Designed miniproteins, single chains. Designs and how they scored, part 2

Each design is a single chain, and the fold is of that chain. pLDDT is the mean over its residues in the fold that is shown.

## One batch from the design tools (miniprotein)

Design m39
Fold by ESMFold2-Fast:
Structure m39 (fold): chain A 94 residues (1-94)
Amino acid sequence: SPLEEKARELTRLLREAARYYVEEKDKEKAKELLEEAARILLEMGVPEELVKEFKEKVLEVIEKGEENLSEEEKEEFEKIFEEIAEAVKAALAA
């Protein structure tokens, strides 16, 4: 289905973004891939406000580095990732 194809592309983009951030140390490419992932989330019907919050939290991780995040910032990041995962799962189940 078109939504399953979008979910595969989303997974690919997030995996590539993580690789560029962790292995290549290319923050700009990681940010570019995050923008593409956000577009796909919107096309899948994930709420705009949730996608915006997700982008802001991931950009904070990329800019500060994971090791410089407070425990509160880490918890907020984990929460938004879980909310995005549940929203994608709900879209695929519909």
Scores: mean pLDDT 80

Design m40
Fold by ESMFold2-Fast:
Structure m40 (fold): chain A 68 residues (1-68)
Amino acid sequence: AEFTIIVYDTETVELKSSKDGILVLPDGTKIKLKKGSVTLSTLDLLEAKLIVDGKEYDLRKVAKIVVK
């Protein structure tokens, strides 16, 4: 998996990426993903869309999910 979601609690998740993409939040905010990690609220991640190479993905279906 090129993306990993690390769930710390009900409020906070970390998205770890091995490639570049764009994360679109429910309010329309776009976050540029670079190889590395980004911390997000759990609610934003649940409804977010992932755009990689011009294609839209449901992040939950393409990412490995790890609960802490």
Scores: mean pLDDT 71

Design m41
Fold by ESMFold2-Fast:
Structure m41 (fold): chain A 66 residues (1-66)
Amino acid sequence: SSADREIQEEMRRRARELAEREGLTLEEIEARLRELAEEVERGGSEEVEREGRMLAGLAAELRAAE
């Protein structure tokens, strides 16, 4: 659980840095998540699934901050 928490923290930090750099909104993140969900449904890669989990976590954090 400690290792999982550290991985989640690192992914969240990277996602926040990316969002700040690109000026990503919650709406844009949710649009990207829908794209990734469709790619997974059509046999997407593990990288696509991993990106989806990272963005889903960021979206949840942003919604919690409202």
Scores: mean pLDDT 66

Design m42
Fold by ESMFold2-Fast:
Structure m42 (fold): chain A 58 residues (1-58)
Amino acid sequence: MDRAEIERLLEEMVDAVAEERGLSDEQKEEILREAKKLVEEGRPVEEAVREAVERLEK
């Protein structure tokens, strides 16, 4: 999967989570940033988003 497709999926998943949890735009940006780092480290998109959300909540 190319980088543009990965970034699109990350944005879609993070946006959906932010809407469900009532997160601010700042929190959404933090989750997206952390999820991108995790994907660059080899984590699947779904796992990266989950871990980024958990880090924000802790």
Scores: mean pLDDT 78

Design m43
Fold by ESMFold2-Fast:
Structure m43 (fold): chain A 70 residues (1-70)
Amino acid sequence: MSKEELEQEVTRAMTVMTLTVMKLAGASDAEAAAELRRLAEKENSPLFQAAADVVASQGIDAGIDYAAAA
């Protein structure tokens, strides 16, 4: 696995884990999207930003499905 592939896998795993934890904690779609946008800024990863947009428009479950498939 290349360094880029590993970084993408780590970002996917972090996105799925973050959304799953927030869902279990009863967070809103807006709160979940805001946390992913914060992670996108901190980690400079376009995948977090794309997942945040999916969560904001389609909800947390759609964001998890998107991240798992990316």
Scores: mean pLDDT 81

Design m44
Fold by ESMFold2-Fast:
Structure m44 (fold): chain A 67 residues (1-67)
Amino acid sequence: SALEKAREIIEKYKGIKDPKERLKSIVEALKEAKIPVLVMTALAQEIAEVTGLPVSEVMAEIAKAYA
């Protein structure tokens, strides 16, 4: 499923040292995998936990990727 693929991508990129680079890499990888924006926004809290960044910053990066 799209949710399972999205979680695999999040897990793969959680080891990136810089939190902002980690967020950008996760969002870009989710976009490349054609994960729907609604699935990505539903996982915003999980991405925030993995990156250590605020949900607002995660949502901004998702919006930027689909602008």
Scores: mean pLDDT 83

Design m45
Fold by ESMFold2-Fast:
Structure m45 (fold): chain A 81 residues (1-81)
Amino acid sequence: MEHLEEYVRALAAGDAEGVLAAALAAHVALAKAQGKAIDVEALRAFLEAQLPALQAFLDAADLAELAAAAEALLEKVRAQL
């Protein structure tokens, strides 16, 4: 839940590095929960290679629309717990 909130907030802020950090943390947590081995360094390197493309996408995106969608999603998630 926390990793989803961080991911959504980073997207709304146009923070590509924050998006990658949240995605990495979520993947590590999921792999650990499933008892799967994960190469954190290789996954980080792969995600960091996507940083220029992700930043270009966020720079071109309507961040106000993303922020509104993110806020609506967070409210729905919070309403369930």
Scores: mean pLDDT 69

Design m46
Fold by ESMFold2-Fast:
Structure m46 (fold): chain A 58 residues (1-58)
Amino acid sequence: SPFVAFARREAERTPVERAEEAIAALRQMLTSLGASEETVEAAVAAAREVWERKLAEA
């Protein structure tokens, strides 16, 4: 999914400290673009996985 791929790229560029802000912005943006709830949650989950990996690697 292009939305999931976009979410992963944004999470890679976003520091963990701004994760919750980024998730809120991502949900708002994807919903505005007409993404389904399933797609929005999949994108958020993918972004959270990136931040979890960053925390584990620290």
Scores: mean pLDDT 81

Design m47
Fold by ESMFold2-Fast:
Structure m47 (fold): chain A 61 residues (1-61)
Amino acid sequence: EETVKRALDTLKKAIETNSPTLAVAAALIMVADGLSEVARKALRALQEGKYDEAIKILEEA
């Protein structure tokens, strides 16, 4: 799913640059384009501060 790939790329960049703004942008991409089951699970992990878990969920999609 293209939304999942964009969210994943944005989240990886957020971690690489240590940018809370980009992490919020990744969450907004998942919300704005609608929530698939995988995007919903990744968003939950992100809300809990589990960045590794969120990345893994998106990569396994």
Scores: mean pLDDT 69

Design m48
Fold by ESMFold2-Fast:
Structure m48 (fold): chain A 96 residues (1-96)
Amino acid sequence: DVDALVERIVEAVREALELLKQRPVLPDQGVKENFEASLAALEKGDPLRSVAELAEAHLRQNDARGVLRAAELAAEILRREGRLEHARRVEEALNG
């Protein structure tokens, strides 16, 4: 269920943004390279579910940057699948 997976990702992002208010982190330059490699790996199977689970795993470790990166991957997956409204929902959550 795509709607349920998007809702899980959006909730994880909201919690990650609250963590970032307490511990601001600057963007890492290496993030771009990891993004395309991770996306290519996730295209084998259920990529949206894998990314939702990854976001929740990062949240459990208080890794706010990992959650936001996973959510950016989810938005890209949704865009490539033509699910523009779902992608927009994730992107709006990322913008705070």
Scores: mean pLDDT 73

Design m49
Fold by ESMFold2-Fast:
Structure m49 (fold): chain A 100 residues (1-100)
Amino acid sequence: AASAEEAARAAREAAERAERAEEGKEAAEAAREAARAAGDAAARGAATSREAGAAASEGATRAALAAAKKAEDGVEGTAAAMAALAGGVEAALAGGAPTA
């Protein structure tokens, strides 16, 4: 779906921003944005565009790892990266029939 592709693009852009950030806090903020966009793409594209959802989730994972590496404060950076990953994964699992 178009909205899933737009969310995937947003996740990729946020991931690149996180990787280019000089401060750990900037990277953490970008990682959260990427995770939210990935979650939206995964949820909206779960049944219609699995490829777009998967790409967005991968982007969020990359952003979270970048944030963790660039964290100015390791505790803050790690928490933000983990939250970003959890958000993306949870949204993907919430879409459709994850388990029964």
Scores: mean pLDDT 62

Design m50
Fold by ESMFold2-Fast:
Structure m50 (fold): chain A 88 residues (1-88)
Amino acid sequence: FRLYRPDPLLRELLESVGATRETYTLLEILLYIGKYMIDQGLFHPEPEKSHIVDLSGTPLGEIFGVDEIDTRNIDEINAIILKHSTLV
């Protein structure tokens, strides 16, 4: 597995959901981000749009630079995570 070091903004978000390490696999970062989305109640309340996450006004939205994200678009999510982390 390749390890990534989150930048300060991403690290702070991961720490808010219990992350304590300096480096993570991409999958571990994805799992912590998913936990953040669930814990903060960011998923769209409409059942037909349950895969859409409202990021407007959130720290995660600041990191991603977008107001919403489709959780089915894993490639876009991965690209944003890689933009906010350094391969070690």
Scores: mean pLDDT 82

Design m51
Fold by ESMFold2-Fast:
Structure m51 (fold): chain A 63 residues (1-63)
Amino acid sequence: MIPVTVSGLTPEQADKLGTEAVIQGLAKNPKAEGDTLKLEAFDEEAVKKIEELAKKYGGKVEV
């Protein structure tokens, strides 16, 4: 599993992105902390999909 941090979100966007990633089977253990979301992606393909989701919200992804 690959740890992923997404920053530059609103708290609502962090919660929504974490929920979407889990529902789509991309990640587990989403933790929204204000403007930042931390989660564990299952593989590199999941990371790319999380980056696309984060881009819709203007978030920045760090792996």
Scores: mean pLDDT 84

Design m52
Fold by ESMFold2-Fast:
Structure m52 (fold): chain A 82 residues (1-82)
Amino acid sequence: SPRDYVLEVVSAYNAENYPEVARIFKRMIEEKVPLEFINEALTAMGLPRASSYKEAADILAEFLESKGYDEEAQELRELGKK
């Protein structure tokens, strides 16, 4: 469920498992999880709210780049363009 994705991404974030954060978040976007739940995940990570899937992908990509996860960030940016 959408709530299970939010719980999984927050758990991965708290464990500082950023590749797993990227994997779960990509799946949320691909499965068209409502933006409300994507924003719950972003807020729990201390990130800004998004008004679109593209903006959500770009916000998390910037965060991942700040942690040195450039490949995962690029995959998110490309997904957001679709």
Scores: mean pLDDT 88

Design m53
Fold by ESMFold2-Fast:
Structure m53 (fold): chain A 58 residues (1-58)
Amino acid sequence: MEKKREEVMKLLKKADAYIEQGDFEKAKEELEKARKIAEDDPVLLVAVSAAYSSFKSL
């Protein structure tokens, strides 16, 4: 459980970094990975949903 949270947070951080760099394709890949891992944990899904919502607005 702890490891899933850590991985999701790392992927979200990577996605944010790629967005700042303008690499939206890699950002999407990291967000999709985070979402897939988070689907087993409702709490993590909230964090992923927030990040994904901000990203999709771009």
Scores: mean pLDDT 75

Design m54
Fold by ESMFold2-Fast:
Structure m54 (fold): chain A 107 residues (1-107)
Amino acid sequence: MITVTESGPTTVAEGGTLTLTGTSSGGTATSFTWVKVAADGAAEQLVEGGSTRAPGASSRFSGSVSGNTATLTISNVRVEDTGTYFLVATTGFVGARGAGVQVTVTG
């Protein structure tokens, strides 16, 4: 069974850089996807395949993968970036996600 654990700061100042990491365990993930869930429950894909920006996502979002760890970087953070960030790891047809990181942007 694959498991995802996410980490990162829960608060960031507007205009700063936010870095979130997620690590998969229990198997080798074939894909990583970063998803944001806003306070209203709207879900948005930010990064697909670990490093490809999702269609419609801001150019401020970037992703990278090293081994079992996926990293999401948000440059020039804005108040609308407030939300819960999830890493989804997949192995074939099975997906897993962590509990998510609740991020608040101050400004």
Scores: mean pLDDT 79

Design m55
Fold by ESMFold2-Fast:
Structure m55 (fold): chain A 92 residues (1-92)
Amino acid sequence: SSELERLAEELKRILEERGFKAEVRVEGTTLTIVLEAPNVSALIGFVLKMIGLSLEGWDIEIKIEGMKVTVTIKAKDEAELKAMMERLIEEF
């Protein structure tokens, strides 16, 4: 979706503004975020936000390797993914 690609680019820009190195990709109804955090505090803050969303019922996989984090978010359809991406943009 062209709209989902624009939201992915916006989310990438916001994460980069916050000091992360970011790659954001949409494949079907799956969002993948790959980050490198500038410091431990930023890493912890990001992971805690993802855990919070997982507790709200989001299908989120988190993989941490040093200062790098890969987050995979799965939606049931493109409308849910759009809403999830808009929520992520508001969280940062």
Scores: mean pLDDT 89

Design m56
Fold by ESMFold2-Fast:
Structure m56 (fold): chain A 94 residues (1-94)
Amino acid sequence: MEPLVSPEEARRLAQAVADMLRKVADLFEQGKKEEAIKEAIRALMVAGIAYAVDPRLKPVFELVKKAYDAALQGNFEEAAKIAREASTLAERLA
């Protein structure tokens, strides 16, 4: 698929997703569950947009969905772990 944005903008989106996911992981690890869930929803939306413009970010989007699902099940430790993995992957794609 053709990217909808420039390569520079795609890299900025990947970095923004990475930074957001790092914050989500930090919030879950701090036990700030409500704030973490709100940021995870934002991360899911932004990662979905990023994946739509850069197909390389599909694995990041899938990991964000998995982290969100873990959080909804009350598995905040797993959610934090997956969010950190997704952040690292997004940063490598930036």
Scores: mean pLDDT 81

Design m57
Fold by ESMFold2-Fast:
Structure m57 (fold): chain A 69 residues (1-69)
Amino acid sequence: EEDIEKGKKLLKEGKYEEAVSYYQRALARDPNNAEALYLLGQALKKMGKTVLSETAFNAAKKLDPNLKK
């Protein structure tokens, strides 16, 4: 959770690349962390990496089908 919280703060500060790094660290510890995948997708989208963003969002939804609602 600490890596997720740090990533969220960086995302709010517009430090998208650093936020991605923290989300990737969270995923290295738990590849099934749907929240980390979703937030990674948001950061990638902000960076204009739309294909990678969609891949992350799809992975998050597969792990947590209720993420859309």
Scores: mean pLDDT 80

Design m58
Fold by ESMFold2-Fast:
Structure m58 (fold): chain A 80 residues (1-80)
Amino acid sequence: AVEKAAEEARKVALEAGSTPEQADMIAEHAKRLAEALKAGDEDAFNEALTQLANVARQSGPKGAEMALKITSAAIKAAEA
């Protein structure tokens, strides 16, 4: 489940115009976000969300849309 969140996040980042390196970083933060949700760790969730948003903003004008889509997918994956 968390691995699927990371894979989907990487794909979404690449489609939004991120470099492969940025997409890998986004995937790692998405994985941490899904893991924090599954563990019920609110502090880790907020930290991962902040890191994801920061990298997404550096990925271009679609960064905010991408971050929302990835966060939604991570929540769905953690609850499955």
Scores: mean pLDDT 75

Design m59
Fold by ESMFold2-Fast:
Structure m59 (fold): chain A 81 residues (1-81)
Amino acid sequence: MEMTPEEREISKEFQKRFDEVLEKLKAGELSLEEAKEEVRRIVEEYVRQMEEIGVKLSEDEIELLKRIAEAELEEAYKKHQ
């Protein structure tokens, strides 16, 4: 199915907030643990906003999204050691 305009806006906000966490991690403003906790909140907010517009994500989809986000944080952290 094609994404609605509302789904696109929620996805853009998610990506923007995730990029902000990545930049803070790279700058040393957040520890890896703090960045992972912040990303967890961003994912939970994304899920809530999607549910508000009638898009329900499965638990497996939510877990996969969290794993992908955490993997990106860990890769960024490794590159700046």
Scores: mean pLDDT 82

Design m60
Fold by ESMFold2-Fast:
Structure m60 (fold): chain A 61 residues (1-61)
Amino acid sequence: SVYDEVQKMLDEAEEAIRQGRLEEALRLLVEASSRLGDLSPAQQREVVARIDGLIRRIDAL
């Protein structure tokens, strides 16, 4: 499903952050954000919250 694909992108973004690959992490976050329109409202809220958390983690580096 699109939801599973987006969650996988976010898992990959989190791993990229852990490895210091910030350009790849940001690319994955942008790609995940572009898929929000294909998700239910509940799934959109969950994905947005996760994206926000990952962005804050990058900003804290």
Scores: mean pLDDT 88

Design m61
Fold by ESMFold2-Fast:
Structure m61 (fold): chain A 68 residues (1-68)
Amino acid sequence: MSDEEIIRRVREAAEEKGAKAGAALVDGVLRVTISAPDKETAERGAEAVREVARRAGVPVEVSTTARR
């Protein structure tokens, strides 16, 4: 899987849960920032993102920002 493909899949996975994700690969680590309207949506987005990273075999660091 290409770096661009995994970044796209991460964004799509978060958006399917109602969150938005920004992602970048830095020294082989996938760094993801998730923004969501509430804490539950942020956690669901983060979990979906971690699933994508796990399937791709890439280490991931996820940070979340939620309004509630």
Scores: mean pLDDT 80

Design m62
Fold by ESMFold2-Fast:
Parts: sequence; C-alpha cells; structure tokens
Structure m62 (fold): chain A 66 residues (1-66)
Amino acid sequence: DKIVEEVVELSKRLMAASSVTEEEKQEAEEALEKFVELLKELPEEEKQKYLEIVLKEQHKRYQEEL
C-alpha cells in the first residue's frame, strides 16, 4: 500500500519537474486516484503490474507535451 503511494508521489514529482500543464495535472490526479483504488483492491502481484503501467503512461504524457 505505502509502496503504491510512494510510486504515485514520485510520478507527481516527476511531472512537476517537467512543468506539466493544469489539464495534465488533473488527468494525472484522476488516473492516479483510479489506480490507487484498484491497487488497494488487488493483490500484491497485480499491484506491481499496474505500477509499471502507470509509469509508462506518465512517460507518454511527458513526450506528448513535446
């Protein structure tokens, strides 16, 4: 649980460092909330998979801004 939150927080910090727009922040927050809720319901093994998906999606959002 805490590991999930730490990863999510790291994602937010990375986004802030990249000067993300307001719309991107809102989308990221909603996506993070959904994933956090799903991860809390899911077992540890599935949590790891979703964490990787979240990180990849965050990276795509950074590239799309460029």
Scores: mean pLDDT 62

Design m63
Fold by ESMFold2-Fast:
Structure m63 (fold): chain A 93 residues (1-93)
Amino acid sequence: EAEEELEKGEKAFKEGNYEEAIEHFSKAIELAPEDSEVRARALFLLGLALAKLGNLKEANKYLAEGDAIARKAGMPVEVLREFSRLYREILEE
């Protein structure tokens, strides 16, 4: 399921394995319904992993896609702000 791939990706991300995290988040996006919370979270996390690798153009693209889907899925604005905050912290590293 999409959620299982999301969990695997987040574990890889926490371990600093950003390329492995990208593979899992990409699979989560592929498996998730279009306007779902899981798809939005996978897109945000993919963006953060890409930012960790210095791919800021792709990171910005996926973060924007994640924001759009999160709004369609009715996710709280606090969740969107948290992902924005995490991205800014990565940019300040």
Scores: mean pLDDT 85

Design m64
Fold by ESMFold2-Fast:
Formats: structure tokens, C-alpha cells, sequence
Structure m64 (fold): chain A 64 residues (1-64)
């Protein structure tokens, strides 16, 4: 699904150290699936510069 693709993109961004791209992908996951809590946590993690945490929250959103 588009949500799963967004979560995969967030993981790849985290591997590259790109917290902003990871958080953006997580927010896109929220818009596609309606899992707003996971999307918001991904954006918060990106704002803190934690690309890995942002990717993990995007992945949680993809499962929900």
C-alpha cells in the first residue's frame, strides 16, 4: 500500500541520516491511513533530529 511504501521510504531516509525526510514520510503515512498518533510522533522525532525514531513511528503507522 502507499502507507507501507511511505514507511519503507522513512527507513531508507533514516539509514541516510535524513530526519526531515523520515518525518515527512511518517506524516504522509498519517494522511493515507488516518493513524494520526504515529504520524505526529514521526514528525516530533524528526524535529528532534532522530531519524531512526521517526522511521519506527512511520512503520507503526503502516501496521495500523
Amino acid sequence: SDAEKAAEAAKKAAEAGDAAASGTAGYQRFLVSGNREAGLKAVQAAAKGDAKAAAEYAEIGAKG
Scores: mean pLDDT 65

Design m65
Fold by ESMFold2-Fast:
Structure m65 (fold): chain A 61 residues (1-61)
Amino acid sequence: MQVEKAIKALKDSSETVRAAAAFGLGEIGDERAVEALNKALKDTSETVRIAAKYALEKIEK
């Protein structure tokens, strides 16, 4: 799985890429993403914050 690549994409300049990375990390369900996703909850983009919240809820299931 490309967990490290997705975590790196959470810092991308594109809001769309960051949101897609957060969503993808939720689909992967890997606990290694939890710290990066918690940081993404404070992203400047509401779309990215919503995607990070979704991912964290999915990983915790």
Scores: mean pLDDT 80

Design m66
Fold by ESMFold2-Fast:
Formats: C-alpha cells, sequence, structure tokens
Structure m66 (fold): chain A 77 residues (1-77)
C-alpha cells in the first residue's frame, strides 16, 4: 500500500498533469522534504508503475499522463 507521503507525491503530480512533468526539486519544496527524500519516494512509485522518472531532467510524471501522450504519438505514424 502507498504511504501518506507517496500519496502526497501522486497528488502533486495529478494537480500538475496539464503541464506534464514536475521537477523533483519542486516536489521536495512543496512537501517540505529534501530532494534526496523526494527522489526516493518518486523512484519507489516508479517501481510500482505509477510514475515515470526522467533522470536527465530530474522530473517525474504520472504514468497515465505519459501513456496517453505516447499512444497519441504512435497514432501519428
Amino acid sequence: MLTPREQAVLDILRENAAKGAVSIREIAERLGISQSTASRHVRRLAARGLVVVDEVSRTAALTETVEASKAKMLELI
């Protein structure tokens, strides 16, 4: 089951779904935790298939948002 902190991360990503991805820094700032702690929660959610992490840009997005965008790109081929 999700911890309350992991649920809070999902809520932040859901609220920001319209802009796509949210930086790990922003998640940390909104929750009042360190970036390393935010990164740990985000990676744990990614292991469960709930979040997609971009390690290069240090951002995270909901899997549902990424899957919708990916499906649309495949239809444009």
Scores: mean pLDDT 73

Design m67
Fold by ESMFold2-Fast:
Structure m67 (fold): chain A 61 residues (1-61)
Amino acid sequence: SMEEKKKELELKYQKEVFKVAREIDDKNNGVWTKEARDEFMKKVDEIRKKYQEELSKIEAE
């Protein structure tokens, strides 16, 4: 169903954001400088754009 697809997409989004946070945390030894935060925000923004595009496709069905 559409609701199941939306829930799966939301879970995928959460997992991808968490993965990026872990990668940046590991890369910077837990130190979140402005550069690390900017990198995180940029990557999260890209993931959010993909999420919104996929969500729109589901809703257009």
Scores: mean pLDDT 84

Design m68
Fold by ESMFold2-Fast:
Parts: C-alpha cells; sequence; structure tokens
Structure m68 (fold): chain A 65 residues (1-65)
C-alpha cells in the first residue's frame, strides 16, 4: 500500500479545513506540499499538521511556498 497516496489525501484535507489552497507533488520518496496565499499563522499550523501525518505514516513531507 502506497503511504504517499494516504499522505497526499490527508494533506489536501488539512488545507481545506484551514482554508488554504494546497498543491501536492510526489517526487522520489518525498511529498512536496505547496501553499498558495497562506498567512504566516496558517503556514505554521499547517506545518504542525503535516509533521503529525509524516510521523504517523513514516513519509517525508516538505512544505514549500
Amino acid sequence: MTKVVAASIQAVGEGVELGVEVIVKYEGDTLKVYLKGASEEQKERFRERLKEISERLGIKIEVLD
């Protein structure tokens, strides 16, 4: 089972809940998450949520702007 697909779905879901536009790309073993138009506070909260997902699923997640 591909943990990347689960992480992608959860990352997009967190973005929707926080009101942030999220673009997700998978490259190699890393899930790259791009935040569009997010405030500094939204970015910080999103990083915390993604860290939890990353640790729970054992996948690398990188947050980019």
Scores: mean pLDDT 76

Design m69
Fold by ESMFold2-Fast:
Structure m69 (fold): chain A 71 residues (1-71)
Amino acid sequence: MSLEEAVAEAARRYGADPETVRQLVEKILEALKKVSGTPEERARLVARILNESGVDDKTRQAAADAVGRLL
């Protein structure tokens, strides 16, 4: 599944703005490329970025869904 497809499906499902979801997902994927930690440490990083993003609950849920589809 492409980044565009994952973002579009998640945004549609949760009623979030696809552009905002795409930016958040790209930020998470870039952060993960710089980390060589355990799967648990990587999962905590994803959760931290999502929680600290300042976006609404729908956008946060959509970004989490999209990241889950890509990992």
Scores: mean pLDDT 80

Design m70
Fold by ESMFold2-Fast:
Structure m70 (fold): chain A 55 residues (1-55)
Amino acid sequence: SELDKKYEEEKKKAQEALDKLTQAVRDNMPRDEVEALLAEYKKEVEKLKEIGKKK
């Protein structure tokens, strides 16, 4: 279904956001940049949860 495809796409985006956040922490990036990446990751996770509820 289109909903299943959307869920898989959002899951991939959430994983990419997590990978970026993890790399930023390892690279000791400025706190403000790390916080921005954390906010992006949380946003993607919330989108994934909302799509999951509609299944």
Scores: mean pLDDT 82

Design m71
Fold by ESMFold2-Fast:
Structure m71 (fold): chain A 89 residues (1-89)
Amino acid sequence: SVEEFAKEALEYIKKEIEKLKELLEKTKDEEIKEEIEKAIKELEELKKELEKLVKEGKATIEKIIGIKLRVIGILLDLELKVEKIEAEK
């Protein structure tokens, strides 16, 4: 069902936010810290967008997949930025 798929997607986003918060606690580099904080903020915004779609009865499988792909894009962008910062040291 769309409701079950939305719940799975919300749990996925929440889990990724929790992982980034744990990474942030262990990070000493201020530039990497800033990039992680930015990624957390973007994921929180996507979580709110999905919650709003569910609340308004506008959630579809396609829209939920679209949000999940945007989450993956944010996480990949963060990985590349961290790699670049580390390579410049």
Scores: mean pLDDT 89

Design m72
Fold by ESMFold2-Fast:
Structure m72 (fold): chain A 76 residues (1-76)
Amino acid sequence: MSDEERQEAIARGLPLLADPHRSVRLTAAWGLAELGEAAVEPLAALLSDPDPAVREAARFALRQIGEAARAALEAA
């Protein structure tokens, strides 16, 4: 996957974390987690989102990424 394709996938996936359907949010969180380290910074920004559903989905995705997301999860 190119850097351009990876950024496009992140841009497409991030709004889905705010979807009213929990299944869509979880699918988006898994998809963003598969993008790995490149998704950490935009996901970390969502940990301060006013919507608790968005915060939970972002935290879930960061946990699935693992070590690269450790600093973001510890700062939250």
Scores: mean pLDDT 78

Design m73
Fold by ESMFold2-Fast:
Structure m73 (fold): chain A 100 residues (1-100)
Amino acid sequence: AEEEARQALRDAVDLIEDLAKEAYKNGEISKETYEKIMEKLRKAREAVDAGNLDEAIRYIEEAINLMKEAVEKGEIDGAKSAPKLVAARLLIATARYLRS
């Protein structure tokens, strides 16, 4: 259960990283926004490795919120980003369930 929870959170980080990298490569988000997202994801990975899963979830949710702000500003296509954002949120819910 603990390792499955950690893997779910790592998978969530990877999904958000893929979206952020694609958005930056396509010129949809600024370098500043990209670096802020990547810093949250780095901290999330460090928290997973340290066993601080609640802290990891917080950092992933902060990264998701930065992506959501970019969608709301019209920088990123909401329809293209939604599947990976929904999948990342489901993985967070799965990690919480596995630790209950």
Scores: mean pLDDT 87

Design m74
Fold by ESMFold2-Fast:
Structure m74 (fold): chain A 57 residues (1-57)
Amino acid sequence: DKEKLEKLLEELKSRIPKEKHKELDELYEELTADPNTRIESIELRLIGFELDVELEE
């Protein structure tokens, strides 16, 4: 469900610094490039990015 992923991406952007938004967008494009990739795997990778950004603080 791409709509669920897009909504998650928007929520993650609201929680991370603006300077990291481009990097998150690039990760999202990379992860969604393969249509056979599981949605749950993409979700976990995006959440992992948000956690990594939080740990850099």
Scores: mean pLDDT 77

Design m75
Fold by ESMFold2-Fast:
Structure m75 (fold): chain A 71 residues (1-71)
Amino acid sequence: MKKKAVVIVTSNPTPEQIAEAGKLGREAEKAGDYVYFRSASPEEQEKALEEALKEAEAEEEVEEIEVHVFD
Protein backbone atom coordinates (compact mmCIF):
# COMPACT_ATOMS: atom_id res chain seq x y z
CA MET A 1 0.00 0.00 0.00
CA LYS A 2 1.44 3.35 -1.07
CA LYS A 3 1.30 6.10 1.56
CA LYS A 4 1.47 9.87 1.61
CA ALA A 5 4.11 11.87 3.49
CA VAL A 6 2.93 15.12 5.06
CA VAL A 7 5.83 17.50 5.67
CA ILE A 8 5.08 20.41 8.02
CA VAL A 9 7.70 23.10 8.64
CA THR A 10 6.98 25.97 11.04
CA SER A 11 9.01 29.17 11.42
CA ASN A 12 7.51 31.79 13.74
CA PRO A 13 3.92 30.59 13.03
CA THR A 14 0.75 32.38 14.14
CA PRO A 15 -1.59 30.61 16.60
CA GLU A 16 -3.94 29.93 13.68
CA GLN A 17 -1.12 28.34 11.66
CA ILE A 18 -0.12 26.19 14.66
CA ALA A 19 -3.72 24.94 14.91
CA GLU A 20 -3.80 24.18 11.17
CA ALA A 21 -0.45 22.33 11.33
CA GLY A 22 -1.73 20.23 14.24
CA LYS A 23 -4.93 19.38 12.37
CA LEU A 24 -2.97 18.33 9.26
CA GLY A 25 -0.68 16.11 11.34
CA ARG A 26 -3.56 14.43 13.18
CA GLU A 27 -5.51 13.75 9.97
CA ALA A 28 -2.43 12.25 8.30
CA GLU A 29 -1.71 10.00 11.31
CA LYS A 30 -5.33 8.77 11.36
CA ALA A 31 -5.03 7.91 7.65
CA GLY A 32 -1.83 5.92 8.35
CA ASP A 33 0.38 8.36 6.42
CA TYR A 34 3.85 9.56 7.47
CA VAL A 35 4.14 12.90 9.27
CA TYR A 36 7.38 14.91 9.33
CA PHE A 37 7.11 17.91 11.65
CA ARG A 38 10.00 20.38 11.82
CA SER A 39 10.22 23.60 13.80
CA ALA A 40 12.98 25.93 12.61
CA SER A 41 14.07 29.54 12.79
CA PRO A 42 13.40 31.64 9.66
CA GLU A 43 17.09 31.27 8.70
CA GLU A 44 17.01 27.45 9.02
CA GLN A 45 13.55 26.95 7.46
CA GLU A 46 14.83 25.97 4.00
CA LYS A 47 17.37 23.52 5.45
CA ALA A 48 14.74 21.95 7.74
CA LEU A 49 12.42 21.53 4.74
CA GLU A 50 15.16 19.87 2.65
CA GLU A 51 16.01 17.46 5.48
CA ALA A 52 12.35 16.47 5.98
CA LEU A 53 11.89 15.96 2.22
CA LYS A 54 14.96 13.69 2.07
CA GLU A 55 13.58 11.56 4.92
CA ALA A 56 10.17 11.31 3.24
CA GLU A 57 11.71 10.44 -0.15
CA ALA A 58 13.80 7.67 1.48
CA GLU A 59 10.62 5.76 2.47
CA GLU A 60 9.75 3.22 -0.27
CA GLU A 61 6.07 3.24 0.78
CA VAL A 62 5.78 7.01 0.17
CA GLU A 63 4.33 7.83 -3.26
CA GLU A 64 3.02 11.36 -2.55
CA ILE A 65 4.59 14.19 -0.58
CA GLU A 66 2.54 17.15 0.66
CA VAL A 67 4.47 20.19 1.91
CA HIS A 68 3.08 22.81 4.29
CA VAL A 69 5.26 25.74 5.37
CA PHE A 70 4.03 28.13 8.08
CA ASP A 71 5.98 31.33 8.80
Scores: mean pLDDT 77

Design m76
Fold by ESMFold2-Fast:
Structure m76 (fold): chain A 69 residues (1-69)
Amino acid sequence: MEEKKKEADEYIKKGEEYYEQGKYAEAAEYYEKAAKLYKELGDEEKAKEALEKEIEASVKLLQQVVNSL
């Protein structure tokens, strides 16, 4: 259980690193992985935070696609 929590925390960190680099697709992927692990752990608050970060990254990705048209 503790190992899964550490893994989820590492996914959040990786997602943040990709987000800061403008790699929103990769950021969204890592935030989704973190959200799934936090949900499995019963940490609804951290799961919600991870989902919110995934949504933000997905919105940024969509904006990049629209700006490419």
Scores: mean pLDDT 84

